# Ledger of designs, part 44: designed miniproteins, single chains, continued (4)

Each design is a single chain, and the fold is of that chain. pLDDT is the mean over its residues in the fold that is shown.

## One batch from the design tools (miniprotein)

Design m13602
Fold by ESMFold2-Fast:
Structure m13602 (fold): chain A 66 residues (1-66)
Amino acid sequence: MKERLIDLVVKAAEELGASPQVIEAARKAMEDAETPAEGVRKAVSVLEKAGIDPQAISDAVARALA
């Protein structure tokens, strides 16, 4: 499950135009997190600091999980 969530967040970030460095930081945050939920929260925070709308990331991940 954790790897699948990482793939979904990375894909969403790529579709929203995040730079490779930001995508790497978000993926690393998810890999290092103890729970998938914590990993997603930290990845969304990294993307938000890079100027990506956190709601857009959450919506993209929710659509991919449906």
Scores: mean pLDDT 76

Design m13603
Fold by ESMFold2-Fast:
Structure m13603 (fold): chain A 69 residues (1-69)
Amino acid sequence: SPLERAVKAYQEGKYEEAVKLAEEFIKENPNSPYLPQVYRLMAEAYRKLGDTEKAEEYEKKAKEIDPNL
């Protein structure tokens, strides 16, 4: 699945690819119950890329849906 591919890219240190695959997943699945986990993955990937502003933006999106993340 696109989400599994995004997680694998993150685990392999391919942070830009992980973001791209996560964005593709969100575009295809805008009402997915996995959206909080996808936003968190994007936040973590952006932190690895040094993009603190994007990391904070996606962490906020994740917590707005699931405050336990």
Scores: mean pLDDT 85

Design m13604
Fold by ESMFold2-Fast:
Structure m13604 (fold): chain A 80 residues (1-80)
Amino acid sequence: SALEAARRMLEEGERYFAEGRLEEALEHYQAALIGLERELGPDHPEVAEALRALGRVYEAMGRHEEAARYFARADALLAK
């Protein structure tokens, strides 16, 4: 299913991130975010998980402004 594919992208992104393969992690986390938002809606906790994953990879890449925006989005979502 599309939801299973989105969750798989998140898991594969985590594997790439653990290996230091930041560009591949970023691509998979972005695909996961799009899929999770489409299937679960933008306010679901699994969407916050993908947003935090994107924050972590941007931070690891030295892209601190992008990282801060994704962390802020995740925190705002979980505060609802």
Scores: mean pLDDT 88

Design m13605
Fold by ESMFold2-Fast:
Structure m13605 (fold): chain A 68 residues (1-68)
Amino acid sequence: DEAIRRAGEAIRAGDREAVREALEELERQLKENPDDWAVHMAAAEAHEFLGDEEGARRYRELALRAML
């Protein structure tokens, strides 16, 4: 998944703007496929990187539910 790859690369680079752009794409994908565990996890990592602990927690919870 290109958006997941972009999010990971942006986080490693410390590029907050690129992380926000990747997060917008991940959220768009979740509107079309809400049960995509990998996309939920990528969104959680992006939120955590941006300092949004509540957003990160929410997406991790959704990822766990998608696995079950």
Scores: mean pLDDT 80

Design m13607
Fold by ESMFold2-Fast:
Parts: structure tokens; sequence; C-alpha cells
Structure m13607 (fold): chain A 56 residues (1-56)
């Protein structure tokens, strides 16, 4: 079902975002910290877009 597919996408997105945010939190290099945060934002945007597309 579309809702189950969207839920799976959102759960995978949440896990990936959390992993990158934890990497950023533990990173002492500011440039690398910013890179991890940027990747988390990209994953969040892509996941939300994919879930929205499925729910159509």
Amino acid sequence: DKEEQAKKILEEMEKAVKEYLEQAKNEKDLDQQAAYRAEAVNILADGLTAAEEILK
C-alpha cells in the first residue's frame, strides 16, 4: 500500500539523517562537520520528496 511504502521511505530517511547528524556532532573539523550536516539535509529533502511522490 502507498502509506506503507511512504512509511518505509521515511524510516530509512530518518535513520540515515540521524547517522549523519551523529557524525557531525562527533566531528571536530568544522568543514567536515558542515559536510555531514549538508548531506543530512540532502537526504531529508530527497526522502520527503520520494514519500510525497508515493502518496500521490
Scores: mean pLDDT 84

Design m13608
Fold by ESMFold2-Fast:
Structure m13608 (fold): chain A 69 residues (1-69)
Amino acid sequence: GEAEALEETAERLRELAEEVGLSEEQIEKVYRLALEGRGDQAGALLVLAGAPAERLTEIGRELKRLIAE
């Protein structure tokens, strides 16, 4: 159901945060901005939060995959 899908998305966001050195709150906010179509602000938040530049493309791809669910 919806709750199960949200729980699975939250778990994947936590894994992604650990992989790129962000907090859970930071990656959740990035995801929300991307979901709202505010990709420029999502990207800016990733950079401000200390995400490595070389990982930005991978992060964006993963976020698009999660949104497409």
Scores: mean pLDDT 73

Design m13609
Fold by ESMFold2-Fast:
Structure m13609 (fold): chain A 55 residues (1-55)
Amino acid sequence: MAGEEAKRRAEELGLSPELVEFAARHADILVQRGEDPETAVERAVAYAKELEAAR
């Protein structure tokens, strides 16, 4: 599942638990909206990383 992969990548990047959960949820939402799973994971993780940097 895209959410599981996004969670794994976000955890490997050292993002906060909140942003890890956000990345997983966001990736699944993108897939539900017709995004391909790999692109959805990349976009969700990138966005979570930007949110972490803004803290």
Scores: mean pLDDT 81

Design m13610
Fold by ESMFold2-Fast:
Structure m13610 (fold): chain A 58 residues (1-58)
Amino acid sequence: REELVERLRKLYDESVKLTKEIIEAINAGDEEKAKEYMKKAQSVNDEIRRLREELRAA
């Protein structure tokens, strides 16, 4: 359980970083870079959802 909580925290930190990168890319007009970060953010969010479900079952 402790390991899952630590993993979840790291994923939240990564999600925050990716959100900032997406906003910066959009503000810079870099549509391709924004799309790449959005794709990464979606992957991170999917993993967060999976780990949250595992934690709720524990």
Scores: mean pLDDT 81

Design m13611
Fold by ESMFold2-Fast:
Structure m13611 (fold): chain A 53 residues (1-53)
Amino acid sequence: VSPAVRRLAELLGIDPELLEQALRQHADDPVGFARAIAKAFGIPLEVALEAAR
């Protein structure tokens, strides 16, 4: 798991491996998924976007 994914998982309060799996499931639009997560959880968009890259 990348450091960016781990950091986002910590902010969301979920397992980094589960977040990585979710990002893989949204591989067709990882940026869109990251934006949706940032909006839903009130997380800075920059942090969510970094995990998507």
Scores: mean pLDDT 77

Design m13612
Fold by ESMFold2-Fast:
Structure m13612 (fold): chain A 86 residues (1-86)
Amino acid sequence: VVEEVRRLIEEAKEHFEKALEAAEAGDVAAAEAHAKEGLEHLAKAAALVDANPELAEEVERAVEELAREADEVAKRAAEALHAAKA
């Protein structure tokens, strides 16, 4: 479970990185598609934690840095997408 949550967050981060690249290139449709896939992976990770509440603290400690990195890339992607739509 811990490693599966880590993998899902890593995949979410990769999708947010692709969303950022697409938004910077002006490809709004691709940026939105990648952002949605990233959010879907985060939702799957959250569902795994919810299904295994006894592991929640262990998962949080194991993925704290990765989750912070994913959040930062997601924010940058959202800002770039907002700018691309302007």
Scores: mean pLDDT 81

Design m13613
Fold by ESMFold2-Fast:
Structure m13613 (fold): chain A 60 residues (1-60)
Amino acid sequence: MKIDPKEVKADLLVMQAVLALKSGDYETALRYAEEALKIDPDNPLARQVLEEARKKIEEK
């Protein structure tokens, strides 16, 4: 079984982003989602968290 260390790191960053988003720390969620996308630009969950965090930060 071949596990790509970059995929594992991206998954961990996405998990951290989701936890930050759920905690209301939208700035931290945005940062982790951006880091995950630098490793895996086609990660759909990381993109979703990035969009949600951005929308929350832009809300008044």
Scores: mean pLDDT 78

Design m13614
Fold by ESMFold2-Fast:
Structure m13614 (fold): chain A 62 residues (1-62)
Amino acid sequence: MENKLKELVAEAERRAVEASRTGGPQAAADAFIQTLRDGAEKYPELKEELDALIARVRAELA
């Protein structure tokens, strides 16, 4: 379970870096959050942890 969460976060970080190249910080944040949301739908057992990470990222951007 923990390994899958770590893989999802790593994928979200990679997508955020790629999105930042063309859309800047907002595109990076959107890509990161979307990747975690997709992960929560695919792996419901990780939903609580992923929702908490999304809330934290959104709070930092506000």
Scores: mean pLDDT 79

Design m13615
Fold by ESMFold2-Fast:
Structure m13615 (fold): chain A 94 residues (1-94)
Amino acid sequence: VDELIAALKDADPAVRTEAARRLGALGDPRAVAPLIDALLNDPSPEVRAAAALALGAIGDPEAIAPLIDAVENDPSEEVREAARLALKAMGVEI
């Protein structure tokens, strides 16, 4: 997972998006904090949406508050929808 965590900081948003998807598929809890950082701080809405879905797939409750923040405050409807789907996958009602 260390290579994929490093890829979350790649210059190419397509590389960061793929890294987020693969981290979600692996389900390694070491990815949770890097994915929360990407969800809240990445300039690309595609990367933030992928990070939200990855956090939902991992299902770590540490992601609940960041995902709620994204639903309420992210400027992208794509990201807000991804965060809603992630929370629903985790059994959280909003």
Scores: mean pLDDT 84

Design m13616
Fold by ESMFold2-Fast:
Structure m13616 (fold): chain A 82 residues (1-82)
Amino acid sequence: SEEELKEKALEHIDRAGALLTIEDPSNTEALNKIREAIQALENGDYETAIKYLKEAIDIARKNGVPRAAKHLEEALKLVEKL
C-alpha cells in the first residue's frame, strides 16, 4: 500500500539521518536535503521528494558516509513506486 511504502521510506531516511549525525555531525547539507525530502513526501509531492533524496545521496557519498547513502537509495526505490 501507499502507507506501507511511505512508512518504510521514512524508516530508511531516519536511519540515514542518524548515520550522518554519528559519522559526520557537521554534514548539514545532506541533513537539510533529507528534511526537504521528508516534507515533500509528507505533502504527497513525490517528484520533489525524489529530487532531494538524490541530492542527499550524492552529498552523503561525497562526504564519505556510504552507509547513509545506501539507506537513502532504499528510500528512493520505495518513493519511486508511489
Scores: mean pLDDT 87

Design m13617
Fold by ESMFold2-Fast:
Structure m13617 (fold): chain A 95 residues (1-95)
Amino acid sequence: MDDVDRGRQMSINSGYGGTYDSMTSTGDNNTAINSSRNNTRRLGTLMGMTDLTDDFVNDAINTSNNAINNYDSVRDQTIIGGHQGRGVINDLENQ
């Protein structure tokens, strides 16, 4: 299953593209439901670029709370994977 997730993360690392834009937009809409959790909202935008499912939401919430450590790791993965896009993608998430 990680092989599928890799394809999704590659879309994120590609930077602004049709798929990435759609994922980000949907991610924001999905995280609005969990906006009471500030970490989830910010992290949800980053994760929204990866996946948008009920499973994602539940895992994102649990992972978000635990993911202070993982948050830096996920950001680092996005930055490294997207050398060129990190200035755009990462800045969007760093806000």
Scores: mean pLDDT 43

Design m13618
Fold by ESMFold2-Fast:
Structure m13618 (fold): chain A 85 residues (1-85)
Amino acid sequence: HMATVTLTVKLKVPPEFHEDVKKAAEEIAERLRQDPRVHSAEVEVEFEGDVVTVTITVRSDTPQEALRLAIAAAIELVGKVLELL
C-alpha cells in the first residue's frame, strides 16, 4: 500500500546561484526524510549551463499523500530559487 511520485522541475538560474540551489535542495530532502509520512525521499539536482533540473521523488502510504508532499517540496524549492533571482 505504498506509492512513489516523481516530479521534475526545470528552472533558469545563473551559474553563480547553483550552489545555493543545491543547498536548498539538500535542506528540502532532509526535511522530507524527517517527515513521518515519508518512507523515502530523494532530491536530485542537475546543471546544464544556466538550466537547473530538479527531480523530487517521494514514497509514502498513498499516491495522494506522496503527490501532496512532492508538490509542497517543489513549491518550497521554487520559492527559495525565486528569492535568489
Scores: mean pLDDT 85

Design m13619
Fold by ESMFold2-Fast:
Structure m13619 (fold): chain A 56 residues (1-56)
Amino acid sequence: AEKELKEKMKELMKRMLELIEQRRSHLAQGDLDAAKATAEEILKLGEEMGRLSLEL
């Protein structure tokens, strides 16, 4: 059980890092709409990670 949760968390963390890099790229280019959309995805993923962390 714990091993499966840790593996899922690693997948979510990898996705989170990708989204953070995408947001930084959008902000550097001045694409505020794309940066906002990416930030919303980061928040949703953060909520999922938070829920999973409580089960560890």
Scores: mean pLDDT 82

Design m13620
Fold by ESMFold2-Fast:
Structure m13620 (fold): chain A 55 residues (1-55)
Amino acid sequence: SEKIKKIEEEVSKKRIDPAKATKEEIKEIAKKTGVSPKTVSEWLKNFVENGEFPK
């Protein structure tokens, strides 16, 4: 979805390690993408577990 692509873009742009993302980095991504911090954290966890964001 569009929101997932925005999260991927922000993670890539800021060179954030999805496995080690800080609470501050998660909040910044949430602010930029319009997604809740909980949703960002959940998608980062799924990326670490599956090697890709959920489609």
Scores: mean pLDDT 74

Design m13621
Fold by ESMFold2-Fast:
Structure m13621 (fold): chain A 63 residues (1-63)
Amino acid sequence: MSESLKQSMTGGVYEVAGAVALRLGDLEKAKEYYLKAAEYYEKAGTEEDKELAKILRKRAEEL
């Protein structure tokens, strides 16, 4: 499995964790997890993952 795919999958795990934290009302943890997800998507380096990183950074800024 490629390193890019591993980074993308890790980003997905943090994205889900951020969404769960948001639903529980933990805005600080949601922000932290979304920023972590964005970091891993940026490391993955695909065009799609870079767009996901931008969306998650914006979402974190809105919290």
Scores: mean pLDDT 84

Design m13622
Fold by ESMFold2-Fast:
Structure m13622 (fold): chain A 63 residues (1-63)
Amino acid sequence: SKEEIDKLTEILKNSKDVEEKAKAAFELGKIGGEYANEAIKELLKRDDLDPVVRNILKGVLRE
């Protein structure tokens, strides 16, 4: 749902826990769809994204 995608996006932006952010990134990929993919693309524009999280987001967007 949109609410779930928004919640996962907030975790990716604001969480201090890299493991929690990695799990949120995988979950966005599992949900899929246009709204989730747009959220992923917007997150990938950030300079402050952990390298491991960035790699997960790139991977799930391609799948």
Scores: mean pLDDT 82

Design m13623
Fold by ESMFold2-Fast:
Structure m13623 (fold): chain A 80 residues (1-80)
Amino acid sequence: MDLTDRALADGLVAAGDRAESLGDYFTAGSAYYLAGQVYRALGDNERASEMYERASRSYEKAGDLELSERMRELSRQMRS
């Protein structure tokens, strides 16, 4: 795996965690989604699934139920 891409994904997770702590749930969901996309590109399906699940919960808290459901579907695909 490219260590630079993994560091990018880790930074996106940290950004999502910070946004969630500030109550910016839509920004948190977007950051977790982007982290999931990076992990998926690296072939790390377990981390991608975790990030899509976090994105789903954050979008649900933001009131975006459509994005929340899409993230749950992506998480399920990574575990299949």
Scores: mean pLDDT 85

Design m13624
Fold by ESMFold2-Fast:
Order: C-alpha cells, then sequence, then structure tokens
Structure m13624 (fold): chain A 84 residues (1-84)
C-alpha cells in the first residue's frame, strides 16, 4: 500500500511519527492531480511540449499541496506550544 510505504519512509527518516490522515490526504490529492494530467496528455498526445508542461505542472501542484499540509502542521504545533 502506498500509504504504508510513505508512512514507513517518513517514520524511518523523521524524528517523530507523521499523522496517517495527512499521508492519506497527500496521496488522494496526488491521485487527483495525476488523473487530470493523464486526461490532458490523452487529449494532447501528439503535442510533446504540452504533455511535458502538463507533467511538470502536476508535479509542482503535488509538491505545493505537500508544502501547504506541512505548513498547517507547523501552525498547529506552534499553537500547542502557546498553550504551555
Amino acid sequence: EEIEEIAKYISENAKRPIDPETVKEILEHRRKVLKEADEFIKKNKDDVEARTQAIARAIATVLNRIGDLVDEEVKKEQEELEKL
């Protein structure tokens, strides 16, 4: 399972466990973006430049969403520290 593989990789390389719900959300967003890119490629299969740009945009969109989720987790951590 992709969720298990990613969660394991993060757990092995991170100093603390990651929330499995966050991993699931990242993977669902990735699937959606890649599906949209695939549909675009299918319609523009003869246009190499358009296909390359669609792939690059999909990658950037996935990375941006991961960044947003990380920022949300950092904000929550800061709010918890303020309670102390």
Scores: mean pLDDT 65

Design m13625
Fold by ESMFold2-Fast:
Structure m13625 (fold): chain A 68 residues (1-68)
Amino acid sequence: SLEDEAFRLLQEAIRAAVNGDYEKALEYARKALEILDKLDPSDPRVQAMKRIAETLIEELEKKLKEKK
């Protein structure tokens, strides 16, 4: 399902971030958010995953900006 795919992408994003690969982590997190935007916005699970993806994207962008 699209929900399972979004969850997998978030797991890959977290793994990449832990390994210091912030650009790859950001790519995975953005792809997850794109999928979540196609799902029902009233679903609490979708809302929770979107919040996680958005927070992760913000933190990754901050880390990448600090290295420039």
Scores: mean pLDDT 84

Design m13626
Fold by ESMFold2-Fast:
Structure m13626 (fold): chain A 57 residues (1-57)
Amino acid sequence: MIVQAKKDVKMLANEDLVVKKGEKLEVLKEFDSRLLLVRSLKTGQEGLALASDVERI
């Protein structure tokens, strides 16, 4: 599933990964209703994102 960042986000589990508003991410795993493991389609890096910070496209 592909999602898009609603705002500029610094990832919780990888503070070196900064995702800009509008960047596309692949959802690898949903841990719960609030927390997603995502991969940046731009860099290939993985991180934890809040589900509220991304939207399905």
Scores: mean pLDDT 77

Design m13627
Fold by ESMFold2-Fast:
Structure m13627 (fold): chain A 58 residues (1-58)
Amino acid sequence: SVAEVERLARQAIEYIDSGKLDEARKLLEEIRQRFGDTVVGRVAIAELERLLKEKEAE
């Protein structure tokens, strides 16, 4: 569901903000496996990948 993807994505963003990048990557992989074939899942994955790259570039 859209709500579930949004909940997981929000948690992943919290991990990224906290510097818990390994936990964020594991959650991103879970989203990819469960919702990677949906439009909402692909949008969330793209945003999380962008945020992870930005954080790593700091």
Scores: mean pLDDT 84

Design m13628
Fold by ESMFold2-Fast:
Structure m13628 (fold): chain A 95 residues (1-95)
Amino acid sequence: MVELPELPEELYTLSKHSPEKRRRLLEVGSALGLVEMAVWVAEKLEKDPEAAEKIAKVARELVERTKELIENNASLEEVLEEIERAMKEIVKIMK
């Protein structure tokens, strides 16, 4: 399994401030869990190591990008859009 960079602590603590932020943070967490799962699946595909590396790269770039967006006070909607983009790329690679 590829080790992904750790998410900013602020992403996890935002859910404590309002019901709306809590809901959006749970959506972000779920999407990130799906990306991590896709990386695990790809690592088991020894017959296609190039696909596994591409998925790992997309996942790592997503985590780094979301850290930068949060640090620059981006909206949770912008973070969710970036996660959705990365998930679509992973699905295309897995075809």
Scores: mean pLDDT 63

Design m13629
Fold by ESMFold2-Fast:
Structure m13629 (fold): chain A 66 residues (1-66)
Amino acid sequence: MADLFLRLGEIYYKQGKYDEAIKFYEEAIKLDPKNARAWRLLAEAYRQKGEFDKATEYENKAKEAE
């Protein structure tokens, strides 16, 4: 379920494992593309990796999903 993938991603994010967190957030989005929270979490993970263009893109996706 999308909520389970978000929780798993959040656990990896908390550990600084942003690549693993991104994979779980992408699975959540794959199951529910209208999950605005998943897009925001994906944006935050990319921001932590210094990929600001992707972070901005996914933040905009979160706004569209609302």
Scores: mean pLDDT 83

Design m13630
Fold by ESMFold2-Fast:
Structure m13630 (fold): chain A 91 residues (1-91)
Amino acid sequence: DPAAEARKKLEALKKEISKRLGGPEPETVFELQERESALLLEQNPDQAAVAPEMLERTQEINDLYSIVYLEEAKKNNDEEVAKKMEENLNA
């Protein structure tokens, strides 16, 4: 089940980032992306050196959330949201 695996991965990322940086688990896609990027920069402050990894992590988070939102949109018969999530995953 892709959505179940995506939720599992997102939960693991949220728990790890809160454990490493402190504070509450991120509630939004944007918060998780920002905190993961901050963690990478704390491990290596050379932004140019970590930029490719930051981009890949940002895309991974977007894809995981898109998978979850796609399943939820399909359950709610929200065709517009489902189409947007499918387009994000095929981009």
Scores: mean pLDDT 78

Design m13631
Fold by ESMFold2-Fast:
Structure m13631 (fold): chain A 83 residues (1-83)
Amino acid sequence: MSPAQIAAQARALFAQYDTNGNGQLNQAEAIAAITAFAQQYGINLTQQSIRGLFQRYDTNGNGQLTQAEFIAMIQRIARIYNL
């Protein structure tokens, strides 16, 4: 897939899992969204790996992930797994 297609998928997942509409994903929402992405593309990604990625991209340290941070993380996963 192109980087633009990966970014579009990340935006769609963010919108679906941002249940409180605050423009942020908490850790539980982000784990669910990343798990859904991994399963859609047949990626075997552990919960430990997902939590580690969340913590690395949570630059605020507030337990929330912005749309930009989430897109960057999904693009990183796509790059690692050659999507």
Scores: mean pLDDT 79

Design m13632
Fold by ESMFold2-Fast:
Structure m13632 (fold): chain A 80 residues (1-80)
Amino acid sequence: SEEIEELEREIKRLEEEIERLEREIERLKRELEELEKKTGKEAEERIEKLRKELLEKEIELGVKLIELGVLKIVLERLKK
């Protein structure tokens, strides 16, 4: 089915985006842990920027995971 093939392509694309985003979040978490070992105004400003970026990426991940869940449910219902 064309519809099933299109959904499978969309799911694969979204899974690849999620994997990339998870790797980026992990990198940001490691950078934050290293910066938290430092003291001073420059470190505090960088920590604040990283925390904001991390929060934005975690929200984006949450949205994409919900989208993936919905698409997988639709795919299961179309499989006959």
Scores: mean pLDDT 86

Design m13633
Fold by ESMFold2-Fast:
Structure m13633 (fold): chain A 66 residues (1-66)
Amino acid sequence: SEAEKYYEQGLEAFERGDLETAAEYFEKALELDPNYAEAWKNLGRVYEALGKLEEAKKYFEKAEEL
C-alpha cells in the first residue's frame, strides 16, 4: 500500500540518521493509515532520538492501543 511505501522510506531515513525526514515519512504513512502500529512505534523512536521524550511516550502508547 501507499502507507507501507512511506513507512519504508521513513525506516531508510531513520537508518541514515535523518530524523526529520524519518518523522515526515512516518507521519505520511499515518495520514493514510492511522492504525499502522509499526509507524506509531517508529515515530516514537524518532522523537526519542530527538530527545522529545513526552512526544515519544505518546506515540508508543498509540502503537500499544492498536
Scores: mean pLDDT 88

Design m13634
Fold by ESMFold2-Fast:
Structure m13634 (fold): chain A 90 residues (1-90)
Amino acid sequence: SAEEEKRNDLTNYINLLIEKLEEVSKIPDEKQKEESVNDILDELIERFRELNLPDHAARAEALRKEVEGKSADEKIAALKKFLEELRAEL
């Protein structure tokens, strides 16, 4: 069904982001690591807006504010947890 296809597409996208976060976690330069995780979070927010998921976009924006000023590793951990919880809701 169209609903199953949308669910599968979103699940696949979330899984790709989790894998991307694992690769970002291996970046030795802290500034590059932080820029990379911030870019992933920005891309996620934009994707939710494009998919007309305003509640999901708002939750991702709230996460962005919550992790502002935290270390790159703390941002990665928080975003990974957010994505895992979102995937469980699908």
Scores: mean pLDDT 86

Design m13635
Fold by ESMFold2-Fast:
Structure m13635 (fold): chain A 62 residues (1-62)
Amino acid sequence: SKIDELLKRIEELVKKLEELGADDIAERIRKQAEANRDDLRALEIIEGVAALALAVARTIEK
């Protein structure tokens, strides 16, 4: 289903955030996805937020 595909993509983004040491934001995103796992529109927004967070994390390595 589209929900299953979104949950998979969100988990892939969360794993990439964890690899970059952004553990706090990764956990927040995972919790929001779990809380909204039956809401297609909420998951689409969460995927977009996760992608933006990953882009930012890649540019601010310290």
Scores: mean pLDDT 84

Design m13636
Fold by ESMFold2-Fast:
Structure m13636 (fold): chain A 135 residues (1-135)
Amino acid sequence: SRKEFLLKELFNTGKTFLDLGDYEKAIEFFDKALSLDPNNGRAWFNKGLAYLKLGKYEEAIEYFDKALELYGEDNSRANFNKGLAYYKLGKYEEAIKYFEKALSKEPNSVRAKKNLAKAYEKLGKYDEANKLLSE
């Protein structure tokens, strides 16, 4: 339909601006897509990524929560980026929780293990950090 085509175009335009590092324009186009389909989990997730890149970590968490409601709470990518936002806020215990949720779904994720280890280091838990990095 015309609406489905427009939704796809708005979403893809938002993704293009996200990839180019124009986070404010990315958000504008994701907001336009979400105004037509508020159940677009991908648009919520990518809006969260744009806010994360802008250093707006609390808003990023809210949009990742919307994506998790739509994808399922075990979604590895959304849980990983929610953990990263908590890490950037200095909320290291929350960061660990969401990195562990991401890693439970993708046990071989080097990115999740590395960021989980960094969060443990911030809490002085060096033995836990070293165990993650030795694999």
Scores: mean pLDDT 91

Design m13637
Fold by ESMFold2-Fast:
Structure m13637 (fold): chain A 61 residues (1-61)
Amino acid sequence: MARLSSKAASGAAALKLGGGSDERIRELLTRAGASEEQIDAVLAAKTAEEVGAILRAMADA
């Protein structure tokens, strides 16, 4: 499914912004049903604002 749960989005944002590993973020988003493109976008994001925008778009899909 393309729609990301709010808990998965919050967890991914916390891992990304807290310095978590890219592998853990990828695993969490894959389990939540995110596409490869969506996962790559989150991993490429460098600011809290970019991460939040991507995860919000995924949750609203």
Scores: mean pLDDT 72

Design m13638
Fold by ESMFold2-Fast:
Structure m13638 (fold): chain A 97 residues (1-97)
Amino acid sequence: SVLEAALAFGREAARWEGASEELIEAAVAGAEEAVRPLVAELEAQGLTDTARLAAWLAGLGAAEAALKAKSPEEAYELGRRAAEEAREAALRLDERL
């Protein structure tokens, strides 16, 4: 699925940039738990392209969370918030396209 691909991309991007595996796991877990129902909600509303964009932005946000966080708990929370922000960003970008 596009969500699985986006999260896998986020893991590899964070790893490439030097994030620790512990912080990557926590950030991706936080992002996945938050973004999965948001993507499902957008798809249920017929906003398939917005859902796809939200998934990719959440993957990028998870990578940023892993690089920025100083603890697994912080990485999880930043990943979760990045997923929520990804939904809003996807809606805003979709309005411009």
Scores: mean pLDDT 84

Design m13639
Fold by ESMFold2-Fast:
Structure m13639 (fold): chain A 63 residues (1-63)
Amino acid sequence: VLSEEEVRARLRELARARGLTDAEIDALLAEHSARAAAGEPGPLLMNRILKEVGDAILEAAAA
């Protein structure tokens, strides 16, 4: 099981490699943190939220 910090680090690396700015990356990670805080997330729920944020990063990079 990946830790939240490990997943955040991986998302940051991927987004940076795709040419997103640090500000854009930080905004997307903040959305994830806010959603995680809104409910008591289990590991599966956390992974789903992180996937949604990751998909948003990839969509932004593709635009």
Scores: mean pLDDT 62

